# Ledger of designs, part 73: designed miniproteins, single chains, continued (3)

Each design is a single chain, and the fold is of that chain. pLDDT is the mean over its residues in the fold that is shown.

## One batch from the design tools (miniprotein)

Design m10685
Fold by ESMFold2-Fast:
Formats: sequence, C-alpha cells, structure tokens
Structure m10685 (fold): chain A 86 residues (1-86)
Amino acid sequence: SKEAEEAAKYGAKAGLLAAESGGVSLGEAIGAALAAIGGGVTAILTGRGEEAAEGGKVAAEVAERAGSKEGAEYGKKGAEAGKKAA
C-alpha cells in the first residue's frame, strides 16, 4: 500500500506541475492527476498496481508535453511505484 500511495502522490504532483507550466489545458492536467490518484486508490483496494503504473505514465507524458521536466520525472516515479505495488 505504501507504493500505491507514492504512485498517487507522484502522479498528482506531475499533474500539478503540468498545470503550472501552462503547456497543456488545465482540464488535461487535472485529468492526468485524477487518473494517477484513481490508479493508486485501485492499487490500495485490489493489490494490483497496473492502473497506478499507467496513471503515472500518462501523468509523465502530459507533464513532458506541458514542458515540465520536473513533472515528467515525478510521473515516472509514480509509474515505477505503481509497478512495485502488489
């Protein structure tokens, strides 16, 4: 569950940094953050990190498109944490 919580936190941070960078719409950045949070919650409830890993990956891609290198790194950390959630 710790890895699932980290996946949600890192994905949410990636979405926030994407929104702050202004390179994507606020809706797209919020959508990426919510996908990562939802994946993390699913991993906590089911013990399956697949959705958490995917959410982190999407958040990293959205942050990179927004021009946030820091956000992309947080999204990657979220995806890695999701892969470790079991």
Scores: mean pLDDT 79

Design m10686
Fold by ESMFold2-Fast:
Structure m10686 (fold): chain A 70 residues (1-70)
Amino acid sequence: SERDELIEKMKKAIEELKKAKEASTNPYFQEFLDSLIKTMEKLIERVKKGDEEAYKQAKIFIEIAENLLK
C-alpha cells in the first residue's frame, strides 16, 4: 500500500540520517540529526496507527531528509 511504501521510505531515510550523524564531527549537527531521527521514528508509529496528520508530516520530513542527504 502507499502507506507501507511511505513507512519503508521513512525507515531508509532514518538509516541514512544515522550514517550522516556517525560521519559528522560537528556536535551541534549531530544533535540536530538526532532530533530529526527521533521525530521521524515517532511519526512512523503515528502513521502505523492511521494518523492522517502524521502521514502528511511524514511526507514533509522525507523531503527534509532527502535535501540533507544531497
Scores: mean pLDDT 86

Design m10687
Fold by ESMFold2-Fast:
Structure m10687 (fold): chain A 90 residues (1-90)
Amino acid sequence: MTPEELAAAWEEERAAAKTEHELKLIELAKLRLEGESDEKIREKAEELGLPAELRLGLELALEALKYRDSGEEDVPAMRALHAALLARAA
């Protein structure tokens, strides 16, 4: 996934968001992709008051995003994030 495709995907997710919790989850995922540490993102999630179920989704997404740091394709990480957001919406 190119940076332009990634940016477009985030804009689509933000446009599709129906709740404040979905917007908060998107913001946290974006912070990870911008290079913030997992610890900082977890602290931000706690500060934002995300429920435990959404935090579990975020933890799984953060694990998937570690592939980005290894220089692998971002597609699996983005798919995991999208799946977590969709599970929240269902």
Scores: mean pLDDT 61

Design m10688
Fold by ESMFold2-Fast:
Structure m10688 (fold): chain A 60 residues (1-60)
Amino acid sequence: MTKEQLLAVAEMLEKAGFTEDAKAIRDAVEAGNLKEAQRIAFKALSDPEKADAVAAVANG
């Protein structure tokens, strides 16, 4: 996953109300730890509640 894709996931999570997950992804990206950012993003998106909320934000 690219830096731009990770930041897009963080933005969608923040809009869906999951601000702590969004912050954790952004902090990891800023630190240059893309593996950790990707791990956090995949963990969040593996949660059905968070995945559904992100999909709703992405679809309008």
Scores: mean pLDDT 81

Design m10689
Fold by ESMFold2-Fast:
Structure m10689 (fold): chain A 60 residues (1-60)
Amino acid sequence: MTPAELILEARRAAEQVTDPEKRDELYRKLDEVGSITDPEKRAEAARQLLEEARKAIAEE
């Protein structure tokens, strides 16, 4: 996946989280990922966020 695709997938996963507090936390982290100027660091942060969002969905 490209960094842009990873960010979109992470956003899509965050939208599926039903807990509003956890979803808001994920949205805040998405904004932080978008502020990273280094494309490799941004991609890594996006991957971690995607995994975190998927874990949150699985825990529901």
Scores: mean pLDDT 78

Design m10690
Fold by ESMFold2-Fast:
Structure m10690 (fold): chain A 76 residues (1-76)
Amino acid sequence: MTPEERFEELRKRIDELIKKAEQAKKAGNTDEFDELVSEIFRLIEEMFSVAEGDPELLEKAREYAKEAVKKINEIK
């Protein structure tokens, strides 16, 4: 798997976890929401690790991380 393919796989997984976090928050399950947010940040860290040494992919990772954090903050 190329770094770009791994990046897209991580992005899809993060998007799915954000949807689950929104559902957990709507259900009033704050513990589940916190666990999902923790997992999202762990995957974002992995995404930056995959982008390491590729300046263009690293910039793409920063932009996506900003979008993901914004979506999480909108759920709060």
Scores: mean pLDDT 84

Design m10691
Fold by ESMFold2-Fast:
Structure m10691 (fold): chain A 113 residues (1-113)
Amino acid sequence: MPSARERLLAELERWAARLRALGHDDLAAVVEELAARVRAAGDDVDALLEVLREGARRLFAAAGDDEERRRLAAEIVLTLATVLAEWAARQGDEATLAAALELAAEVVARLAA
């Protein structure tokens, strides 16, 4: 089974490529910085969760008040939170699962506001 880090990196690399293809080079740069931080965190799930929370903050800040860009920021963070939640569920890590689901709920609430 791939590690949480390997799954997160694969999704971050896919999103960086997609964002550049769409012309959102600034969002792609944030995603690439998040990928570097995920590599540095390794399999430390607490560190990975902190990277995702900071990533959410940075992506929404970079998106600004543009609705389309805010939706892209939300989709990226929801993808990453889902990957971490699925991994945590398979490991029986209820604390990490709850934290990842809480991050997903916060992102949905922020997008709706």
Scores: mean pLDDT 86

Design m10692
Fold by ESMFold2-Fast:
Parts: C-alpha cells; sequence; structure tokens
Structure m10692 (fold): chain A 66 residues (1-66)
C-alpha cells in the first residue's frame, strides 16, 4: 500500500513517520519526499495501516492511502 503523509517539514519528521509505521508492524519498502509531503510504500495488513494513519494524525501529520 502507498501512504501520502503531509506536514513532514524536517529529517526529524521523516524519522518520526518511519518510527510510527514500524511501531504498527508495517514494513517500509520505499520513501520519497517532495517538499513537505512524504510518499511511503508499506507492506502490512489494512488494520495495521489504519492504526498507523490514526497515530500519524495524532502526531500532527496528515495521512491518507493512495
Amino acid sequence: ATLRVTGVRSDADVARVGAILEKHGLEILRMERVGDTLLVEVKGTDEQIDAAIADLEAAGFRAERV
């Protein structure tokens, strides 16, 4: 699955996004940063993805599946 994460303003934000995804058991296959947007290709269940999106939003990011 591919996630679009916005509000990624620094390398520390990229690291935090990665940590949240990994906390929910998602395998990060690819990351691409364009401005304040991070496109992340992840492997995991739909339940893990939905939980990660909720945690990203709680952390101040905006996240959606594409």
Scores: mean pLDDT 86

Design m10693
Fold by ESMFold2-Fast:
Structure m10693 (fold): chain A 92 residues (1-92)
Amino acid sequence: MEQEEAGREAAEAGAEAAKASENALGAAYGTAAAIAGAGAATGARLGAPKEEVANAAEGAAEAAEKAAEAAGTEKAKEAAERAKEAARRAKE
């Protein structure tokens, strides 16, 4: 899978986790995930090393998981799963 696409998917998943959060902590973690995913996508596009892009995508997945835990909503959990799948693809 293309690392830029994986970064974009992680960013979208992070944004969705933030929107699905009914509390400030979940929204903050979801926003952090969106920023990390966007960083991964930008890095890939600009030719950053594969390991750096994969690390940024993994950071997005970790933040999205924390957003899901803080939010407790089904939509936030689904968003975290999408972020984890995007991070997995970024490592390939």
Scores: mean pLDDT 81

Design m10694
Fold by ESMFold2-Fast:
Structure m10694 (fold): chain A 60 residues (1-60)
Amino acid sequence: TPPRVIDELEIVDRDSDLRKLAEKLGVDVSQVREALREGRRVLAEADPEVRRLTRTRDPP
């Protein structure tokens, strides 16, 4: 299969990693999935703008 198609199939392998994490933490895969989805959602919405804000070095 061409590498582009493999990239899409990599999503399936990610589910396996999620299961591994769930087993290590002793929680359900659904919980890990939801946490990761929420984290990705926030990051996707933040975009590079968040990096610009964190660059500001002002005294506390």
Scores: mean pLDDT 56

Design m10695
Fold by ESMFold2-Fast:
Structure m10695 (fold): chain A 93 residues (1-93)
Amino acid sequence: SEYEELRKRVEKAEEKLKKKFEEWLKENPAYGREAMLEFWEKVLGLDRETLEYIANNPDDEEAHREFVIKLLEKLGTMSREEVERLIEREKEE
């Protein structure tokens, strides 16, 4: 199903993000939380304020929507428009 494929793409994108972060930490081990936020800002193209908000509000659906869009855009080989269409279809069904 389309929803199963979307879920698989998200899972693969999250695994890629985790691997890239582990590689980043090997080169930047002294930074801790600041290194994590800088890494996500660089990889996903989200501003620090947005990333800190998402980290502090894990159950905020709207905040997570932007994170998922950027994750799939950067690591899932999907355009923003394609991800937004799939999210809207999920809400309509």
Scores: mean pLDDT 69

Design m10697
Fold by ESMFold2-Fast:
Structure m10697 (fold): chain A 77 residues (1-77)
Amino acid sequence: MEEAMKFYNMALNLDKVKEEAEKLREKIRSGTPEQQKLFDEAEKVREEALKAYKEGNFDEAIKLSTEAQKLYDEALK
């Protein structure tokens, strides 16, 4: 239950990062194929985090959210 609140705060932060990444997606599309691949992988990992959250696996959801954020950051390099 307390882990659910912790994930909620993490999800809000991840939503902000995703929103900023989406604003830059048009620039990423004009970038390298590797940058586009990293962005797509970040989106996939983010969706896996949401599935883990719905299953009540909050530890895995937090871990996957962190991995998704790292992939978004790498795609924006």
Scores: mean pLDDT 69

Design m10698
Fold by ESMFold2-Fast:
Structure m10698 (fold): chain A 57 residues (1-57)
Amino acid sequence: SAAVEEALAEFESVEEERFRETVEGLVRAGFEEENARRLAETILELDREYIIKKAEK
């Protein structure tokens, strides 16, 4: 749907920056860099799924 496409486009426009910020935040919180990257990938995937589900109302 158009709503899902618009929500994903907004997410994708900031995805790289959000990934970087999430990794940096996790490393500062005491996570090892490799674990921080994996966790950040999981967080962003869950955020993407949540956006899709919410936009499909």
Scores: mean pLDDT 78

Design m10699
Fold by ESMFold2-Fast:
Structure m10699 (fold): chain A 97 residues (1-97)
Amino acid sequence: MSKAERLALQASFAATVAIAELDLGDYEGAIRSFEVAADLVQEAAKLASGKARDLFNKAAETFRKAVEYARQGDKEKAREYALEGIKLVNEALDALK
């Protein structure tokens, strides 16, 4: 497994934790976990090229939007953006093949 793949999988895990924290009403925890996910996929993007890099960059931006909505108390939008970010991470992982 490459370093980019490990970082991407860790980011998906952090985003999943953030969704659980949102469901429990822990917005501060969710914000921190989404920021971790964004940072991890940004690091994965630096190690990737082409389509995979573009998808990781888009995932990072998507997780940053999840942070913004969580800060506004918009749990539904924060969850939607988190799930989209996870999908983009999975697409980037497929592009690394």
Scores: mean pLDDT 90

Design m10700
Fold by ESMFold2-Fast:
Structure m10700 (fold): chain A 58 residues (1-58)
Amino acid sequence: RGAFIQRLLAAGVRITRVDGDEAEATSDLPGEELARIVKEAGGEVVSIEGNRIRFRIP
């Protein structure tokens, strides 16, 4: 879990909310690139809205 969050932060992702195993984040990257980063780190994408993403933390 900690390694997952650190990987996202290192990629420039800003986590705006955490609720249990779900999180919401933004970035200067497009939502598609955010989704790729989350999936590569082992997370599950729940939804994408512009540059905002909701995902499950592994």
Scores: mean pLDDT 78

Design m10701
Fold by ESMFold2-Fast:
Structure m10701 (fold): chain A 85 residues (1-85)
Amino acid sequence: NAFEESLKRIQENIEKNKEEMDELRAWVDERVAEALKTATPEQKRRLEIARDIADGVIELAAMFGVDKETVRAALERILDWAVEQ
């Protein structure tokens, strides 16, 4: 029962934060699409990795109710790494 209750709380957090997390996903997708227009082959590879990491970060943040601003700051660092020279 404790496990079932924990899963229910996680699901409720995901549902409650869905709109904010969907906005963050859209923002990441837009930034990746723009970066891909001028990216080198190595930067393209890093952008794919950054997108995967970003998706995982957003998912975990939704589970634990991390605020949008904190998540966005983390995502910006990940994306900045991907386009590093």
Scores: mean pLDDT 83

Design m10702
Fold by ESMFold2-Fast:
Structure m10702 (fold): chain A 68 residues (1-68)
Amino acid sequence: SALEEGLARAREDVEQLYAQGILSEEEKARALALLRELEAAVAAGDEAAALAAWGRLQALIKEVVERR
């Protein structure tokens, strides 16, 4: 499914950013917590909560990248 593919890609993106030294250990932990929140919202059928969690994750990654 698109959600499963999106979650898998997002987890890989977070791990890759951490491996490249772009994310700190704390930032990686926060990103993974947001991915868990997104997964829980999806499982509950809460599309609004899922969109909000995804948006927060994207904002976190964008701020980290723009910081370079």
Scores: mean pLDDT 81

Design m10703
Fold by ESMFold2-Fast:
Structure m10703 (fold): chain A 64 residues (1-64)
Amino acid sequence: SEIEKVEKEIERVDEEIAKLQEKLKEALAAGKLEEARKLALEIAELTVKRMLLYVKLKELKKEE
């Protein structure tokens, strides 16, 4: 179903964010500021995507 597809996509995005947050922590600890900046921006983009997916999920559940 469309709901199951969106839920699975949210799970994938959550896993990606978690991995990037771990890499960001490592980059900051190593003083790799340019790498840290790139990782922080990617996390921000995925966080916005996650928010939009949750809005879509909420709308889909209302139409069932």
Scores: mean pLDDT 86

Design m10704
Fold by ESMFold2-Fast:
Structure m10704 (fold): chain A 75 residues (1-75)
Amino acid sequence: GLEISAEDIINGLSSFAELAVKLEKEDEEKGKKAYESLEQLLEHARKGFEKNPELKKRIEEEVEKKKKESEEKMK
């Protein structure tokens, strides 16, 4: 089976989204690269969970929510 649960993926991607927001505030170039990496990881997660649309939607919504919350907290 998969060694990583959907919850682990959500937590990992959410943590990376928070880190990407922080990096963009400190170094715009590094932040941009972190966001590009996040988008690539999210795309792989989307493709991996195409057979489970509920988990795919949950992953996308949780990551986007964490990104927005982190951006708002840093304003």
Scores: mean pLDDT 75

Design m10705
Fold by ESMFold2-Fast:
Structure m10705 (fold): chain A 55 residues (1-55)
Amino acid sequence: PPDSASPLDAEQRRIALEAGEAIANGDRERFEEYVERLREMGAEEAAENLRREAE
């Protein structure tokens, strides 16, 4: 997909991937920590997308 929106940092991408792995592994606490970290880094859309997926 095109990278027209604010691009995710390499670090933010890694955090998003780890969040997905955490929720897939049943680690809700770890997942929520990664989501919060993404929000702190300004990647609010990524954090919101992860939360939507987890619901």
Scores: mean pLDDT 74

Design m10706
Fold by ESMFold2-Fast:
Structure m10706 (fold): chain A 91 residues (1-91)
Amino acid sequence: SEKKKEAEEYLEKGKELKKEGRLEEALEYYRKAIILDPNNAEAWYNLAEVLKELGELRLAEFWYQRLIEKFPEAKELVEKAKKKIEEIEKE
């Protein structure tokens, strides 16, 4: 669908901004991607990663947990999210 294409474009833009260290802008693009396509597990994971990098540990943990609950079939991302939650809890 058109919305899924636009969501993917926002996801890719967010990834590019993250590579440039423009973390707050990357966060906004990941939010836009999720609003247009809430079923893209990668966008949820990338949102949580940027929140963690920004020091928003409680918000990052919330999004990792929601990813695990919403996308239990996304085994690799679920395993990564669980590891990230453990890392936050040990900090």
Scores: mean pLDDT 89

Design m10707
Fold by ESMFold2-Fast:
Structure m10707 (fold): chain A 94 residues (1-94)
Amino acid sequence: MEEEIRKAVEELGKEYPELSEEELEALARAELAIRNRDVAEVERLRPEVVAALEKLAEIAMKKGLLHPKFKTPKEVGDALAASLARLPAAVALE
């Protein structure tokens, strides 16, 4: 588990060099938890993941990579937070 997280952090760091090591670790742990259907771990990581995704939304906004519907990082962050609020139930069902 820890080695998989380290490898995922290195891979994510290549895609998102703007993120801190803590933010990359939160995203890597959430990805692994989702893949393993670990609902409790997804819930535990939610606040850190939301913060990291809001920062990613700001970066994507500056690069023009966001969907045309979203004009601000807040709108993207709100949509991602709503999706994350449903992740524990979705992971438990699937």
Scores: mean pLDDT 63

Design m10708
Fold by ESMFold2-Fast:
Structure m10708 (fold): chain A 65 residues (1-65)
Amino acid sequence: MVDEKEVLRGLALIYEALANQAEEKGDYKGAADMYRKASELYRQAGDTENAERMEKKADELEKKA
């Protein structure tokens, strides 16, 4: 069976990529939402460092919105 943590990390990477695309389009609110989802998925995968990085990015983008 596929490792559950690997699936969660993969989903987190997808949301991080979507957040980057939204940010490039100037959709700071959408990007912040995607970074928050990525953070939650990274945390569930046990990747605390990337989870914290995503939370910081979301907070910074919300201040620009």
Scores: mean pLDDT 83

Design m10709
Fold by ESMFold2-Fast:
Structure m10709 (fold): chain A 61 residues (1-61)
Amino acid sequence: DDAQKSAEAAKAAAEAGDAAAASVGWYETRLNGDREKGLAGAQAGQAGDAAAASEGAVASA
């Protein structure tokens, strides 16, 4: 596999998932008051961003 393309795809998927999770998280928080659902979405997006950033750093080194 091309690690760079995989990292970019992972970041794009994580960003799309984070946007969807933010929308669902607001709704779920209103109904259940579960802040952990919002945190899980934010962490997924953050992990995707970190993966893409580390790939770029490795390619530059």
Scores: mean pLDDT 61

Design m10710
Fold by ESMFold2-Fast:
Structure m10710 (fold): chain A 72 residues (1-72)
Amino acid sequence: LGTLYRDLGRYYLAKGEYDKAIEYFEKAVEVEPSARSYADLGIAYEKKGETEKAEEWFKKAIELDPNNKRAK
């Protein structure tokens, strides 16, 4: 499920395996599209140096949650 895929994505991101992190974050988006899942994908692309793709995913995250209620 989405939460499991996001957890795996974060695990691989921490290991520096950006391709695997992206793969799992993409799975999270597919099964449970959410602002946070899109943001996680953006972060993974940013870490890989794909700044333009990261921006697109961050934009999608904002579009899903324009009020940004995820805040602290």
Scores: mean pLDDT 77

Design m10711
Fold by ESMFold2-Fast:
Formats: structure tokens, sequence, C-alpha cells
Structure m10711 (fold): chain A 70 residues (1-70)
């Protein structure tokens, strides 16, 4: 699915330390995905935002991830 491809691209960027690219891919994956995929994308989005110094947005992404995962 497009969401799964974006999640994989985000994970690759995150592993390379490209947190800006990771944020963009994970944000898109979260918007297109649902359930566990959305939760995983939001968790990685939070981690990427934290690395970028956006602590407020990181916290919001982690809270949304917890809701998506149940």
Amino acid sequence: SPAQQLLQQGEQAYQQGDYQTARDHFSQAAQLGSGPLRGRALSYLGRSLFHLGDDESAQQAFEESERALG
C-alpha cells in the first residue's frame, strides 16, 4: 500500500539520520494508514520530531500513536 511504502521510506531515512525526510514520510504514512501501521508511523514521527527539537509536536505524535495502537 502507499502508506506501507511511505513507512518503509521513512524508516530508511530515520536509519540514515535524515530526520527531516523521515518526518515527511512518516507524516504522510500516518495520514494514509490505519490501525497498527498508523500507530507505528506516528511513533516514528514522534521520534523524528524529537531529534529535530520539536518536543511539543513529538509529544502529540506519541499520544496519537498510543490511541491508534489501543
Scores: mean pLDDT 90

Design m10712
Fold by ESMFold2-Fast:
Structure m10712 (fold): chain A 118 residues (1-118)
Amino acid sequence: MMEELRKKVFELLKKAIEAAVNKDYKTAYEYLLEAYNLVVKEWIETLKLAESAVQQMEESARSAAKKDLDFLKDLIKNGIDSLSPTRRLAIEIALALEFSLSMEEIEELWKLLEELIK
């Protein structure tokens, strides 16, 4: 993953938190949405690479990888506002792995996002 993308996502999430603390929920939501769109773009690119790799795998490994890819496709297609607790956890894991965010930072951001998209 590119260092510039991680830095942009983190900075946008920080700005979203700061706006929400000041009760500027519109600006906070706009920053969160921008950060989400950057993450989704990276997931789409990762998914394309992963689908190519899966085609070259052993059949048993391919089955497991396909389930993970189908889950990512569902997240990309359905967006944040339709998230179940399981989908939210998947995004938290993806953010922790891809952007090196702590679980506490991810939990704080998702709690904030749930308040804004209600």
Scores: mean pLDDT 58

Design m10713
Fold by ESMFold2-Fast:
Structure m10713 (fold): chain A 80 residues (1-80)
Amino acid sequence: MEESLKESLVKTAEEEAKRKLAKLKELGMDQSRLDALEKQVESKLEEARNAKTFEETSKIVREILLLLEQEEAKVEAEKA
C-alpha cells in the first residue's frame, strides 16, 4: 500500500511538472532555460522515486513544485 501511494504521488508530481513546463513555454521562457529546468525536475523526480520513505518522497515532490512556482514567478516578473 505505501509503495502504491508513493508511486501515485510521484506520477501526480510528474504530470503537474509537465503541465507547468508547458505553461512556462507558453509564457515565453527561452528553450535553454526550459531544457535546464526540465533536467533539474527529472533529476529530482528520479530522487523521489528512489527515496526509501513516503516522507522523503513527499519532501522532494514539494521541492519540485516550489521550484516550478518560483520559476513561473520569475518569468511573470520579467514580462511585467
Scores: mean pLDDT 81

Design m10714
Fold by ESMFold2-Fast:
Formats: sequence, structure tokens, C-alpha cells
Structure m10714 (fold): chain A 65 residues (1-65)
Amino acid sequence: SALEEARRTALRVLLNAYDKGDVPDELIEALARGELSVEEFSEKTGVPRDAIEGALAAADRVLAA
């Protein structure tokens, strides 16, 4: 859906800004779909869990009606 695509785009922007643009899109999409936990994403990318949780919360707030 358009909302799911917007959420993935927001997460991609926020997480790639933290990791200097090196976060793989595949991992961001898996995180957005709930296929990766915050802990697994942190382990694979080196982004701190707090930053990931903040990005998820920010993306969800942007998409809230």
C-alpha cells in the first residue's frame, strides 16, 4: 500500500542518515515488515537499538492519521 511504501521510505531515510547511507534496503524492508527484530537489525548493521526504535517511532508518527 502507499502507506507501507511511505513508511519504508521514511525508515530508509532515517536509518541511512545514521549509518552514512550504508544500510542495505533489504534489511530496512525486512525491519518495516517485522521480519527482523530491532535486536537483529542492530546486530547486522551496527546501528544502536535506541536509534532504530526512534526511527520506527518517528516513521509511524509521520504516517499516523
Scores: mean pLDDT 72

Design m10715
Fold by ESMFold2-Fast:
Structure m10715 (fold): chain A 66 residues (1-66)
Amino acid sequence: GGGHAAGAAGAAEASGKPGEVIAEGNVVRAVAGDLVGEAVLPTAEEAAKAAENIGKAFPNVKTIIL
């Protein structure tokens, strides 16, 4: 799991609101309506994969990889 970021994306799906997942370095941030979550991963590659996986699981979430 992606810690707080995955939780925020799941809550976005539950609320029916569009959101976004941002991977910057080894950090993944998920913004979903009024919910914000952040997770620190061991590597930037894992952060990018986590963001992509969240985007695939929640099609209303935009994925941004920096």
Scores: mean pLDDT 70

Design m10716
Fold by ESMFold2-Fast:
Formats: C-alpha cells, sequence, structure tokens
Structure m10716 (fold): chain A 80 residues (1-80)
C-alpha cells in the first residue's frame, strides 16, 4: 500500500493527542483529556479522508472507527 505522507502525518498527530489525553485522564484532568481526544478525533477524521482519496478504504474505515470512539470518549469526559 502507498500511504501518502499526509495520511501518516495525520495519523501521528492523532496518536500524539491520544497519548496526551491518556496522561491528562490519569492525572484527573478530564477537561484537558477531552480536548486532546477531540483533537485526536479531528486528526483521524482527516487521515480517513486522505486514505479514502488514495483508494485505501480499509484504512479509512479503521480511522473513522477510531475517531468515533475518541469523540464518544471526549463527550463522556465532558459530562464529569
Amino acid sequence: MSVSPEVLEAEVEGALHVMAGEIALKMGDYEEAAEHYEKAAEAFERAARLAREAGDEETAERFERTARLLREKARELREK
């Protein structure tokens, strides 16, 4: 599979925000954790669009599922 640099960049951005969100969550910083998970979801949504444009539907679907879970997690944290 030819992954565009833009897809990889968006995926890395998403992964870094997930890591930051998990750290914030462990520290009890629910608002900061929610913000990071929302930013991660935005990055994975961008990665999904780019992957689909490149013809990689399987990768796009995986990124879309990840983004959905992250947005749900952020929503739950904002309700605390």
Scores: mean pLDDT 85

Design m10717
Fold by ESMFold2-Fast:
Order: sequence, then structure tokens, then C-alpha cells
Structure m10717 (fold): chain A 60 residues (1-60)
Amino acid sequence: SLFDIYREIDLEMRRLLKYRGLEDKVLTPEEAKRLYQEVADIFEKRGKTEAAEYARKLAE
């Protein structure tokens, strides 16, 4: 479902933030777009094409 896709994107974004020590940081719109692009690239590498496409849309 679309809800499951957005949840998966949110979880991966939070994982990246924790890995970089930024879990408590309030992101600017520009920083958020960069992270969504990275999440899209990660999902693409994992073969999660639909989640990658939605993450790229969030990067716009």
C-alpha cells in the first residue's frame, strides 16, 4: 500500500540520520531533499523500485 511505502521511506531516512549522528537535527527543506534522494538510491540498489520512485518524488 502507499502507506507502507511512505513508512519504509521514513524508516530508511531515520536510519541514515542515526548513522550520521543527526537524529535530533531539524532538517532544512534542502537537507531533507538530499536525504530523500539518498534513500531513493539505496532502495534502487535493493531492487525496491516503487519505494525508490516515491522517495525521488519527495526529493522534488
Scores: mean pLDDT 82

Design m10718
Fold by ESMFold2-Fast:
Structure m10718 (fold): chain A 53 residues (1-53)
Amino acid sequence: DIVDNAFLVGVTDEELDKMKELGYIPKDTKNPPLNRFVGYRFSVSQLEEVKKS
């Protein structure tokens, strides 16, 4: 999914903070390379929820 790949590469600090707060990714995660997100399964809907707040 091209949208997911683009997001995984260009995640902002604010989006990372929200994802950590929601438990989608580990709390120590920074703005990492795409491959670091392989273990974090989340949907476009979850990404939309992060962006809404």
Scores: mean pLDDT 53

Design m10719
Fold by ESMFold2-Fast:
Structure m10719 (fold): chain A 81 residues (1-81)
Amino acid sequence: MNEAKELIKKADELEKQGKFDEAATYYSKAGDIYLQEGNYEEAAEFYTRAADLYEKAGKDVQAALWYMKSAIAKRLAEKKK
């Protein structure tokens, strides 16, 4: 299924346009798909990317929430849960 891949492609295009908060939303959705598939490392990667972009957009609270979600996903990857 190409849903996560399509979201990542859209996020990349938006990021290149400087639309950081919109790009962050697409990366976070891709992360959610990877999380549902049990691909915790990929989920953590895209959640971190979303958080970084929310920070660049000046959305510090949103960024903090996605950094936290990324840390949880990374822990799941390390513990093979």
Scores: mean pLDDT 84

Design m10720
Fold by ESMFold2-Fast:
Structure m10720 (fold): chain A 68 residues (1-68)
Amino acid sequence: GANEDLLKAKEFLESDPDFTVSVQGDDTITATNKGSPQRLIAVTLTLLGDYPNLSVSLSGDTITVSAK
């Protein structure tokens, strides 16, 4: 479900050293890229492909992930 996918997405983002991950409220995760545009693109595409129950948006260097 979306909550399980959100937890998995959080663990995926936290495992990547090119991102700083923070939780906003109870259902939203933000991940800020530390200067690797190639990783930013690759990670965003992975989230869009592997987690269809999550809302994924990219603004500047920050990926925002929330449950649908």
Scores: mean pLDDT 81

Design m10721
Fold by ESMFold2-Fast:
Structure m10721 (fold): chain A 78 residues (1-78)
Amino acid sequence: MTLEIRMPDGKVVRVEVKEGEEPMEVVDRIEAATGVDLGLARIYAAVLKIAGEKVTEENAKKIARAAEKSAEIEAEVG
């Protein structure tokens, strides 16, 4: 599965994700690809870990949305 992360500058970053991965590994991969601290995505991944959840198509999309919001916040702070 490929996640598309829309950056505040209009750039789209694509990250490959597999079902059954650890949610935090997906966040680390997006951070490496974007160069941005993804605080909200890390919080969401931590919640999934506490719930005993692995990556699914549905929660991977939510990680991508949290990553986009994290990048938006970082761009605003400057």
Scores: mean pLDDT 83

